Designed miniproteins, single chains, continued (5). Designs and how they scored, part 43

Each design is a single chain, and the fold is of that chain. pLDDT is the mean over its residues in the fold that is shown.

## One batch from the design tools (miniprotein)

Design m17465
Fold by ESMFold2-Fast:
Structure m17465 (fold): chain A 81 residues (1-81)
Amino acid sequence: MSPDLQRLLEELKEKAKRAVEEVRKEEDLEKRREILKEFEEWMDKLLEELKNRVPQEFLDYLEELRKKTIEEIEKIIKEKE
């Protein structure tokens, strides 16, 4: 992987981690759902922008990161309901 793609991947992992932590700290259920929605919309836009510009292996990694992050956030929301 190129240094630029490796750096982008690390920045995306940090953003995903921050979204999970933000949901954990949020007390309002509706705000937690909004954080999830904003993360999904941001990731979907990023994947659409990158789909013809980066290697398939990178896209596959981002799709897995997206799925795992959404599952973790949904689990937190469910546990706090």
Scores: mean pLDDT 80

Design m17466
Fold by ESMFold2-Fast:
Structure m17466 (fold): chain A 70 residues (1-70)
Amino acid sequence: SMEEIERLMGEISKLVNDEEVDKILLRGYLTGDFEGAAKEVRELIEKSDLSEEKKKEVFELLDRLVEIGK
């Protein structure tokens, strides 16, 4: 659902706190390309200084976003 997609995007945004990530997620939302958006965000998060625990949480949320956004 759109509500669940918006909730997941909000949770990712809150965990990462990065404007570039927010822009990528918004582009995915507007285009329906959640797989492409999740791939770009994953690459940024892997290179980030976030804890491994937070990276794992973000990756799980991205996987769920892709699954719901099909």
Scores: mean pLDDT 86

Design m17467
Fold by ESMFold2-Fast:
Structure m17467 (fold): chain A 80 residues (1-80)
Amino acid sequence: SEESQEAIAAMEEDLASMEEILEEMLNDPNTSEKEKEIHKEILKILKDMVETAKKNKLSVEEIKKLMLEAKKKAIELVQK
């Protein structure tokens, strides 16, 4: 549906914004190697989320749940 396509497009925009932020952090000399690894894993989680939504033709509700689960997983990585 157009609504699902719009939700996926919004996720891709969020991903692009996060890639920009993570790239700045990766170039920051105060960012530890452990933090860099965590940020790379977060980016991978977000990319996998977008790919899953596109491949499985998810509904808007399913996409929102997938986004929430991916964000929770990313938060868990940061807390460790």
Scores: mean pLDDT 77

Design m17468
Fold by ESMFold2-Fast:
Structure m17468 (fold): chain A 79 residues (1-79)
Amino acid sequence: MEEKIKRAKEALETFLRDLRAATAEVLALGDPELRARFIEQLRGLLEQLKEFVKDVPEVKPLLERAEEEVEAAVRELSA
């Protein structure tokens, strides 16, 4: 149980860190095809994370934060 919560937190925290760094890089490149592919990858990875943590209610606030950050990144990448 404790190990599962730890892994879920680490996965979400790593995702959030990598998301911020990768979004900045993709925006800097100015390539609309790369932006579209990155949006697809973010949506897919978020769905995988939701499935991975679905039975770990302790990480729900962190998952909600990840969902908000993905939506924000998609808005920036789509502008």
Scores: mean pLDDT 82

Design m17469
Fold by ESMFold2-Fast:
Structure m17469 (fold): chain A 90 residues (1-90)
Amino acid sequence: SAALRREARSLLRTARALSLTPEQKQEVKELEERFANAKTDEELKEIIQRAKELVKKGQLLRLQENLALYKKKGMDESRIQALEKAIAKG
């Protein structure tokens, strides 16, 4: 469906922007190739699911980088704990 194609394209674009490692960038490229060749809604749903997982991984990496920066800058313990809790929850 056109709606699933729009969702998949949006998620892949988001994942590409968040992908900071060579492995993550390669996974995005593989999903983009699968998306170009996808002919069924079932294939699109699988691509969407895997793209969501990559977005989650990229977001967690960003949170971990922010946590390291907050600790380095000497931010207060309550803010550090709140961010650690967010990372732990995924």
Scores: mean pLDDT 81

Design m17470
Fold by ESMFold2-Fast:
Structure m17470 (fold): chain A 80 residues (1-80)
Amino acid sequence: STTGLSMLSQEIRSIVDQASELLGVDPEEAIRLVESLLNRDIGKKAAEEARELIERDGERGIEEAKRVFREAGEKIIETL
């Protein structure tokens, strides 16, 4: 069955892309967006890790946070 899961995967990737763009403009909104992802536990953990990275490393932390967001999105898709 290929109709519902494909649309959900695209939505999750869209959310991750949007959050990654927001990290350079409004990191707090980006983190909140990731916390609202379909799998709450994975999104919440990614948001916490991203916050810690940005607080510790500033600009370098933003780049690492983008990777964390991408990995979280793929983990959520894996669980669909």
Scores: mean pLDDT 77

Design m17471
Fold by ESMFold2-Fast:
Structure m17471 (fold): chain A 64 residues (1-64)
Amino acid sequence: GADEAARKAVERARELMAQGKTPGQAIKEAIDTAVEEGKKLGLSDREIQLAASRAVTEVVRLAR
């Protein structure tokens, strides 16, 4: 569900931050990944938006 898409988005953001990308770049890629993974999982637009929102919140927390 949305939690799976959000988890994959956060993993991608962590990889980018480990490579020295800015939190802003990691957030953008997390949103893109949540949309792609959500579509792959057959999620609704609302569930994709929820996954993207959750991923952004977690990436902001990690960028402390």
Scores: mean pLDDT 83

Design m17472
Fold by ESMFold2-Fast:
Structure m17472 (fold): chain A 108 residues (1-108)
Amino acid sequence: DEERARRAVGYLALSSLLQRGEATPEEVELLERLIQDFDVELTPEEEELLERAIEKFVTNLLEKFGINTEENKEELIKLLIELAKEMGPENVGEIMKKAYEWIKKKAK
């Protein structure tokens, strides 16, 4: 389920932003709602917030490795969604491990 996988990636992004103290109050509220009910019905505004959180997370991650290009951003988002589909959203550690392996190959 692509929507559920995308939501899982958004949850990961929001959690990372919160841990860094960079989450907005709206992002914190969205994360809290997803913690309470992962399948909760989101408004169009909340779906857009989730998408922006994913973009911000991926941009920050790629920037740390000096490979922040539009192409790499699109590829990494696609990879995270496919990994979430394959492994399930609860396997965040394994998803991130495979994402870092991909980043290391691109940074060479």
Scores: mean pLDDT 81

Design m17473
Fold by ESMFold2-Fast:
Structure m17473 (fold): chain A 74 residues (1-74)
Amino acid sequence: MELLERIDEIMERMPSRTPPGVAVDLIEIERLLRKLEEEGADPSFIRRLREEALRRAREALDAADAQIIELLLK
């Protein structure tokens, strides 16, 4: 529950972040998603959260910035 709250907080702040800030936020979300997976969260739920985080990041950035983030996340 606390991990999910932290993920939600990061997602909420993304629209006002600079591109480097969005990159840091995505890295932090990925670390939190790994913890959720280790704690037995459903893989499909993890996938949905990752998709939502990436969607919010893309909404915060222009097409060029989104491509840079996508290359870093593989």
Scores: mean pLDDT 75

Design m17474
Fold by ESMFold2-Fast:
Structure m17474 (fold): chain A 61 residues (1-61)
Amino acid sequence: SEEEKAIDGFIDDLEKEGLVTRSADGKTLTLNPVLAKALGVESLTVEELKKLIYEGELPKP
């Protein structure tokens, strides 16, 4: 879907900037220390990231 393409492109941009590291299966993102502190989590699933993008909610304020 178009949403899947947009999310994949967004994750690619985050990985290029050194903000996340993608797992071998592509389902989990490990956050760099700066982003982890900002979001209050050390890792996110791709599904959790989709929820954050579409709902505007953060995992931990």
Scores: mean pLDDT 72

Design m17475
Fold by ESMFold2-Fast:
Structure m17475 (fold): chain A 96 residues (1-96)
Amino acid sequence: SSFKEAVEEMIALAVLKEEGRWAAVREEVEAIVEEGRRNGREKEAEERAAELVERAIEEGKELAKKLSVEEKLELFKKYVRVSEESRAKVEKLIRE
């Protein structure tokens, strides 16, 4: 389900934010993009940055597998802002 995949990614990002890892990923992405711009290799830099973000999200998903349902719900509440209707749907999926 596309919705299930989106929720897994949201929780992965929340885990990375809680651990301070997302800030480090953002700084590395910014450095890669700026270096690519300086040396005329912007397209290669964008591809490398996208790969870095994808790997970080996959690591966040692995970390999320170690969390209880209640820990996932706490991180969702702390880091994710969605409509009331979307919140109910996300919480139901996390509890399944």
Scores: mean pLDDT 85

Design m17476
Fold by ESMFold2-Fast:
Structure m17476 (fold): chain A 82 residues (1-82)
Amino acid sequence: KLEEAIKIKKEIYDKWIEKYGPLAVEVARALGLKGYSQEEIAKLLGVSRSTVRRIIYKHFKSEEEARKFGLELHEEIVKAVN
C-alpha cells in the first residue's frame, strides 16, 4: 500500500512538474500547504524573493491563486491515494 501510494503521488507530482516546472510547483505547495511567505520560500529554495515573486506572477495570477493551486495539488493527491 505504501509503495502504491508513493507511486501515485509521484505520478501526479511529475505531471504538474512537466506542465509548470519543479520550482513553480514547490512555490505553490509552500504557499498552500505550509503557509510560508514569499521571503520564507526564497530562503527555503535558496533563491531571491524577486525570483519567487516572478514565478508566482509568471505561472499564477496572484499569490492567492498560487496558494489555491498548491491546495488543489494536495487534494488531487489525497483523492488518488484514498
Scores: mean pLDDT 78

Design m17477
Fold by ESMFold2-Fast:
Structure m17477 (fold): chain A 80 residues (1-80)
Amino acid sequence: SPALLAELLATLEGMRERAPPEIAALLDEVIAAIRAGAPLPEIIALLREVIAALSKSDDPEHQSMRLLLEHYLRLLEEAA
């Protein structure tokens, strides 16, 4: 869904501004893939990498980011 990808893109850009450098780099890859019109499986794979990285953090903000991205992941997998 173009609307879902646009909403995800805005969410990722917001997270990028607050993320530590290692998470920001992974977010930048997902943002670039969405902007380039990459295939949905590629976007899903990159999003899974961000979720995995956030899962290693004890920071409540990173856990909130992870839960929100897991929600988008489920919606994208349903669309694939």
Scores: mean pLDDT 86

Design m17478
Fold by ESMFold2-Fast:
Structure m17478 (fold): chain A 89 residues (1-89)
Amino acid sequence: DPDREEADRMAELVRKALENGEEVTLTFELLSTSNGARSSVVLRISPEGKVSVVSVSGEGATPEQTQAALETAEALAQVHLERFAELNK
């Protein structure tokens, strides 16, 4: 399950970074099946668990595809931060 593997990987990276007082940088790549366009989103998670956007880019992607990629990446990062916080309350 690719979504589960990505979720587990993000949770582990966030956990280790926060335990070490470090920042985590996450890169998401989304491929459009309709035109092969690729969107890349880079997010940073602070040691305090704050998510920020570092960069967003698209190769042959429409603005709508790039925006959808950003929204998906932010939602995934937020869900995993909440999951991590619940485990370490």
Scores: mean pLDDT 70

Design m17479
Fold by ESMFold2-Fast:
Structure m17479 (fold): chain A 80 residues (1-80)
Amino acid sequence: MEELKQTLDDLIRRAKAEYERSKADGNEEEAKVLEKFIQELERIKAELDAGTISPEEAAQRILDLLRKYVEELNKIRKKK
């Protein structure tokens, strides 16, 4: 449980740092993807904290979300 929450905290922190970087660079498309990613991670954390989701379900959602995030970023970055 704690390891999963720590992983979520680390992902959120890193995503927020990337969001600020994208905003500073004027990369609005990337910033929007990061904003959505952060919101979804925060929802998973809230559900874990409330006990409404199992750690196993949370881990699956995090992996699925990471996959979607990578796919969206790749689409944006291919535009250069």
Scores: mean pLDDT 80

Design m17480
Fold by ESMFold2-Fast:
Structure m17480 (fold): chain A 87 residues (1-87)
Amino acid sequence: SEFDAEVLEALALIAMSIGNFDAVLKVLEQLASLGDYETVRRLAEEFKEYAEKLAKDAESQGNTDEAERIRKRYEELLKRVEELLAK
């Protein structure tokens, strides 16, 4: 693989910081394929704070629909992570 676990973790954090949940999931799937389930669990937990910050930022701009969309996308991400970790 071109990427080691440290690079994949950095990519997941960058993707999460911009709200790209599809890219986050893809990177977490790659980490899981390397057997790094501990990092996948830790990042999923850390991403709760990122998702809440993005949602609060959207609410502060009057974008309640966007805040709800962000929270829903994070919940979908958590469900996919749990499915991934159940393997």
Scores: mean pLDDT 82

Design m17481
Fold by ESMFold2-Fast:
Structure m17481 (fold): chain A 111 residues (1-111)
Amino acid sequence: SLVDIVKGWIALLESNGFEVSEEAREKALELAKQASEETKELLREVDKLVREGRYEEALKLLEEALKTASPKDKPLLLIARAAVRLGIGGEENRERARRDLEEAIELLRSL
C-alpha cells in the first residue's frame, strides 16, 4: 500500500540520521491514505523505480509533480524526493534531502 511505501521512506530517512517526529509521521501516513489518485499512482511508480535502482527517473517524475502539486500532496512528494536523493548519494543530495524533509515537516505542521 502507499502507506507502507511512505513508512519505508520515513524509515530510510531516520536510519540515515534525519529526525521525523511521531506527529509528523502520523500526519504523513494519514495524507498517504487521502492523497489524490494521480499522486498515489505517481508515488507507486517512484517506489518501483527506486526498487529497480532507477533513481534519476524517479527524481525526474517527482520534480515534474512538485511543479504543480497542491499543498496537501506536496509533503508526500517532498518525503519521496528526499528518500530518492539519499538513494543517489553524495553530500549535495544529502543536503537537498534535508531541505526537502524540513519543508515537508513544516507543511505537515500547518495541516
Scores: mean pLDDT 89

Design m17482
Fold by ESMFold2-Fast:
Structure m17482 (fold): chain A 95 residues (1-95)
Amino acid sequence: SPATLEERRAKLEAERAEFEANRESLSPLEKEIAELILEYRELRLELEPDLDDPEVRERVEKALEEERKGYEYGAQGKLEEAKEYFRKAVELLKE
């Protein structure tokens, strides 16, 4: 079943807290990727009320494709490429 906005917000805050608690154990590049992922999720939640706007929906769909590539490269250990795709996803959501 789909999570509520409140449940997704609470999960994001928990993930942010876990990131801060473990920040010093991460490499600089892993920190940058984690920060981009958290920013992406924050922006995506902020856009939920505006998903009835076709321009917002198109931006979200394009950002989702870039996020998917970020995770695909990350799974391959290609962290510089993963970072670039997560950066593109974030910029698409900023307008």
Scores: mean pLDDT 87

Design m17483
Fold by ESMFold2-Fast:
Structure m17483 (fold): chain A 99 residues (1-99)
Amino acid sequence: MEELKKLIEEIKKLVDEVLADPNATPVQKRIAEELKKAIDELQKAIDSGATKEEVIRLLRRVGALLSRLLEHSTNPDIQARLEEVLKKVEELIEKLEKE
């Protein structure tokens, strides 16, 4: 799914920016590292032909981690981007659950 691949790339860029930010808190960096692992697992699952149910499960984990990172973010630009990608994750989960 082209849409899912673009979303993964967008989240990876955001995670890398948080990890490279000298003003990011240890909590933000820990959540970003967990999110990076979840995204890598999701990409691997897609590349190996995982079931729709497994992809949804991994997307839900990504969404939960994005939500936690958003709760700990104080940068308005990062908050807006996190809200945007979180909305895309939720919309994609709903779309996949309905075919």
Scores: mean pLDDT 84

Design m17484
Fold by ESMFold2-Fast:
Structure m17484 (fold): chain A 80 residues (1-80)
Amino acid sequence: MEKLRRLSELARKIYEAVKNGDKEKAKKMVEELRSIARELLPQEEVDELYERILKAIDNGDLEGVKEAIQELLDRAREAV
């Protein structure tokens, strides 16, 4: 379950970056999250959630970021 642990770590770091208004740092961590998630989930599902996360980051919508990442984490947990 190393990949699932890494996704959970990245989720927390992304939330902190978004809270701090550091959109560039958040986006870099979302790219890493996407790379790991593609190994656990179909590309179409990952890409849908990735677009939702990026849109929420661009809007400074922390709750939208949390909701999209939580859905990604829940799907990844079911896959492992």
Scores: mean pLDDT 83

Design m17485
Fold by ESMFold2-Fast:
Structure m17485 (fold): chain A 68 residues (1-68)
Amino acid sequence: SLSLEERKVVARALSEAIDKLNAGEMTLDEAIEYAVELARQLGKEAGLSDEEIERVVDYVRKVLEENL
């Protein structure tokens, strides 16, 4: 399971990417790349380790790829 800090980063990255996707501003592939880059930035700002950032990025990518 993700930590609380990891979950906060995931939730924000997914929320912003899904909003862009639903607004028709991005394709699914563009939304995935946007969410991944946002998750990396937010993770660094939150003080997550490189390992924790990779975990967050992997989770964000899987959610968008498997759930549209």
Scores: mean pLDDT 85

Design m17486
Fold by ESMFold2-Fast:
Structure m17486 (fold): chain A 79 residues (1-79)
Amino acid sequence: DREALLRAAKGYELAAEQLQAARDRVLSEGTALGEEALKIDKEKGQEIMKETELRVASLDQALETARARAAAAREAAAA
């Protein structure tokens, strides 16, 4: 059903937008917290920065998956 595939694509596109916003928020907040922590405790600051990198990487993976799912659903709807 083409309509169902287009709705699925739109759902994945919305999920991708939400994941992009979450990724940008985590990066911004984590970087700010890490920089402040580095002024007080270098080891703790580095730990926060590394945890932020890992969280951003996880969100980037989810974002790419959501985008791929959206593209696949749109392509299937076009067939």
Scores: mean pLDDT 89

Design m17487
Fold by ESMFold2-Fast:
Structure m17487 (fold): chain A 103 residues (1-103)
Amino acid sequence: TLVLDPKDIVESLKKLIVAYPQYADQLNKALTLVQDQKYLEAGRILEDLALTAPKPLQVPLLKLAKACYEKAGRKGLADSCLLGLFYLGDKSVLDEVVKIMEE
């Protein structure tokens, strides 16, 4: 089981590149943007990749996109990723989703 820490975006991206070399080009582009502190652009690449990725990759990619958007100060984009994670069945985000939907 691949365990990713969304607080460490660089290490999580490196783990994904090793585990899924077929997506290495897109993941390396996102990694370079994160290292350059271009978090908004990195988040957009990861979110776009999640839309075309197989189901086991959709949750990890959306978690990393959410983390990138949070570092970019884009709450609305991060909240959109959170709702996407909830609809994919990631129960770990349930408390955050309930809080947003009650606002």
Scores: mean pLDDT 78

Design m17488
Fold by ESMFold2-Fast:
Structure m17488 (fold): chain A 103 residues (1-103)
Amino acid sequence: MTNVERALLATDTLSQSTSYGSALLYHGYAVTAGITSSKDAVTLAGSVLDLQFRRFVDKNGVSTVASSLSEGADVNYVQKRYDDLKANEDKIKKEAEEARKKI
């Protein structure tokens, strides 16, 4: 299995993560595998993490996600990030699809 294939497998696991902590772990694996092998794989992993953050906020609410972050409950930060990602969701999805096609 190549480093690109490892990055893609980690990104696919990230997309299926049931917790944001698990998503962050698999994002780390994808970046570690991708950083020396494919810039597009690193970009894809970042886009998938952003889409997962939005899904966790949609499912659990802003306050619950804020309280789960390691650096504390900044509701304003989570709300702003959620709003920015929601407004740009179609663009992020398109960028993820384009990155995946280049790999």
Scores: mean pLDDT 78

Design m17489
Fold by ESMFold2-Fast:
Structure m17489 (fold): chain A 100 residues (1-100)
Amino acid sequence: MEKKEIEEKLKRYEELQDEFDKGVEERSKKTPDDLLARYKPLAEIARELYELAKELYKKGEIDINEVVRAYARYLLSVEQLPLDEVEEEAGKLAKELEKE
């Protein structure tokens, strides 16, 4: 039962990643220089992706790079941070997770 729940969460995570990436691509064609217009509409997807990534990482089902990538998407979409701050915060999370 637990293994099936993890498999369902992994499938949802992959589906949300694909939806996020497609959303970014479509919006980039319309507003290539406007990061806020590109990422802000994807905030709900990014939030769910980051929550799933944290759960899957704690269960050992995804690696550190996956969680850091989900966090970067969250910072761009939900927190709407500039790219330099996203890179700094994502790097900080990677270092903290490596200490575990």
Scores: mean pLDDT 79

Design m17490
Fold by ESMFold2-Fast:
Structure m17490 (fold): chain A 80 residues (1-80)
Amino acid sequence: MEEAERGLEELRAALPSMSDEQIIAAAATAQATVLLGEKGLVSEEEKELAERVLELIREHNPELAERGEELGRKIAEELL
């Protein structure tokens, strides 16, 4: 849990220096992980961390978060 908190703090610090493409990719990965977790394909801990990653990205840039979430849903649909 402490390692996850550190990772989230590092992500928050990195977000202002990330490109739009990097932010969208991060949000897409997190959204896909959440959806896979709902199907039991990843651990509850991984799903919970992915949900927190999405929240951080949405707080930073809700438009890019939404674009990433849309892409992540499409990725999860192809994997399911």
Scores: mean pLDDT 82

Design m17491
Fold by ESMFold2-Fast:
Structure m17491 (fold): chain A 90 residues (1-90)
Amino acid sequence: MELIEKTGEALRGAAELLARKLEAEGVPARIRVEVEPLSETKARLRLEAELADGTRLRREEVLEAETVEELLEKIGEVAERFLEEVLARA
């Protein structure tokens, strides 16, 4: 549980860095990342972004793995892909 919560903090940090970069480029975006632990190896990931032009991007997935380490890798992959979509659309 604590490790999943720490991963949520790290992902929020990555989202904040991207939001800061987009603001510096004149295309500010609001990005929200939420990770909800459902078990030691299962979590709900919620990703939302609102771009300067009013475009909204949203992704919600329940991720499950055999180990916490594998779960964290899956969470990171999904979040990274979402942030890449935000950057591409901004």
Scores: mean pLDDT 83

Design m17492
Fold by ESMFold2-Fast:
Structure m17492 (fold): chain A 74 residues (1-74)
Amino acid sequence: GQAQADALRASLKKQIEASKNLTEEQRKEALEHIDKAAAALRAQPRDAAESTLPPEAQREVVKVGNILNDARVG
């Protein structure tokens, strides 16, 4: 639910803040994908399994990871 979405946002935002190689534009794109992942989590029923990200949220998290990797390797 909302708490899980907030926790995901906090975790991914810390990863972005830890990366000094991100441009402002890459940071903005990563934050937009985090917001989409959080929205997908908020759309889940409360009785859904909370131990695994839904596929939509997982895809958005992967996109954040790709942005971070792109910044790392140039």
Scores: mean pLDDT 72

Design m17493
Fold by ESMFold2-Fast:
Structure m17493 (fold): chain A 91 residues (1-91)
Amino acid sequence: MLEEIKKEIEEREEELLKKIEETENIEERWKLVNEGVKEMIEWVEKKMEEKGLSKEDQREVVSLVTGRALRLIGKVIDLEIEREKERKRKE
């Protein structure tokens, strides 16, 4: 149960990372992060309620989701820095 939730969070993060890397538009990247993180949070809250997770397991899941959200934000920032570097090299 807890491991199934963790696996789904990991799969959702991996899918979002792929979409972010394939997207060249900055506004679309931020939309993917905002909507994807929101969907992941809503899904996790629903599953925690549905499965009746312990307080300890709920803390672990929330910590995992928070860490994954920060990684997604960091990825968008990194990709934008690399895009700006490439743009300046052509000038």
Scores: mean pLDDT 80

Design m17494
Fold by ESMFold2-Fast:
Structure m17494 (fold): chain A 95 residues (1-95)
Amino acid sequence: MEELRRRAEELIERGDPRAFEVILELFELGALEEARELLRRAQAAFQDADPETQRLLAEALARLLLHDVRQNPEEVDVKEAEEQIAKELEELEKL
């Protein structure tokens, strides 16, 4: 874990998009907070990078979000239920 974190930090400093692969590997190993921190650093470092590097950053962020949803499925279900109830109430107010 520590070796992967160091490798990701070095790749971010070098502007190497392989950093995203290492960050995703940390994510798969359950190092969620470290992966999130490294993604935030990568986002800041690569904000002015070429379009391909920006695409890789977007893909890494999307995978991080999917993992968050899988870890907290009840929160997603609650939000979806609240939105559905709100829509039904709005239709009732229309008579």
Scores: mean pLDDT 69

Design m17495
Fold by ESMFold2-Fast:
Structure m17495 (fold): chain A 57 residues (1-57)
Amino acid sequence: EVEYVTVSGQAASLEEAEAQVAAVTAELEKQGYTVTRRVIAEVGGSRYLWSVEAQRE
């Protein structure tokens, strides 16, 4: 049995988005999840949307 989760957010800079994704990745891995996808996309100039997908048995 596999449990799937998706965490998403937004940041005002690429560096902030990368830091948030790294923190979420570390927390999910600490909880036993394996991160399967990470996406950061620039939207409207200074806005960055990100998502992290993970799974656990």
Scores: mean pLDDT 84

Design m17496
Fold by ESMFold2-Fast:
Structure m17496 (fold): chain A 85 residues (1-85)
Amino acid sequence: KKEEQLQKAIEAFEKGLEHLRRGDDEGAIRYAREGVRYVEETGDSVLAESMRALADLAIRHLRRGDREGAETYLRAGIELARDAL
């Protein structure tokens, strides 16, 4: 169900934030991608596109060493998914 997939996406992005704060950039990237996958499974193409854009921005900021920017985009993804519930 869409609600179940959105809740899993929120949990994945929250785990991404936890890994980011621990300095585990690989874990943060993995969970950001996992969150996007859950949103893709809802069939909501507009929401999936937006979540993918936010995850891509978070990953790009992480790769540049901008952890604050990465956190901002992961948090935006969590809020977007919550608003869709």
Scores: mean pLDDT 88

Design m17497
Fold by ESMFold2-Fast:
Structure m17497 (fold): chain A 104 residues (1-104)
Amino acid sequence: MEEEIKKLEEEEIALLQETIDFIRNTTDDDKIIEALVETAKRLIKIYQEHVDLYEKAGDLESARKEVVEGTATALRIIGAGTLIKLGFGKDAAIKELEELLKDL
C-alpha cells in the first residue's frame, strides 16, 4: 500500500510539473484551458485509484478525506482555466499549480 501510494504521488507531481511547463511554453489561451481540463481529469483518475487503495485497506476515513481533497484540487485547476478565459492571464494558473506541488 505505501509503495503504491508513493507511485500515485509521483504520478501526480509529474503531471502537475508537465502541465506547468506546457502552460509556460504556450501562448494560446484555449489550448491552456484544454490542458487544464485534461490535467483535472487525469488527477481525478489518480485520486480514484488512491481512494480504492484506502478502501481495500479498510481505511474508510482516509478514503473519504481523499475524495473531498482530491475533488477540491481538481476544481481549483478547472477554476484556473476559468480565470484565463475571463482574461486574468496564465500566471495565476501557474501559481495555483505551483502551490499544489508545494503542498505535496
Scores: mean pLDDT 82

Design m17498
Fold by ESMFold2-Fast:
Structure m17498 (fold): chain A 108 residues (1-108)
Amino acid sequence: MEELKEYIDKLTEKFIKEVKEAIENGDVQRLDEIIDKFEKEMLEIIDNTPLENLKEVVRYIAEGLLKVREEALKFAKEQGRDDVAAHIESRIDEALEKIVKKVQEKQK
């Protein structure tokens, strides 16, 4: 579990860095690709997590996504890109919904 937390933390840091770079470049397509990749990796972690560990792992993933959301929205607004901030918020909220649905399906 400790190693998985470190792995999720590293993915979160990498994702924040890549999202900030995409915002600086105004590359919305690249931003979507980065979010899609991160979402896919998080969903894969959930699929491979035993039910007994699922709550703890989902907590790490949720904390990571919320940190990305906070940092990315703050950075986009600091860049004067309220349009990009709204897009990021929408895309991360969609990713969170997919994660919640995946967790619910796995618990059935």
Scores: mean pLDDT 82

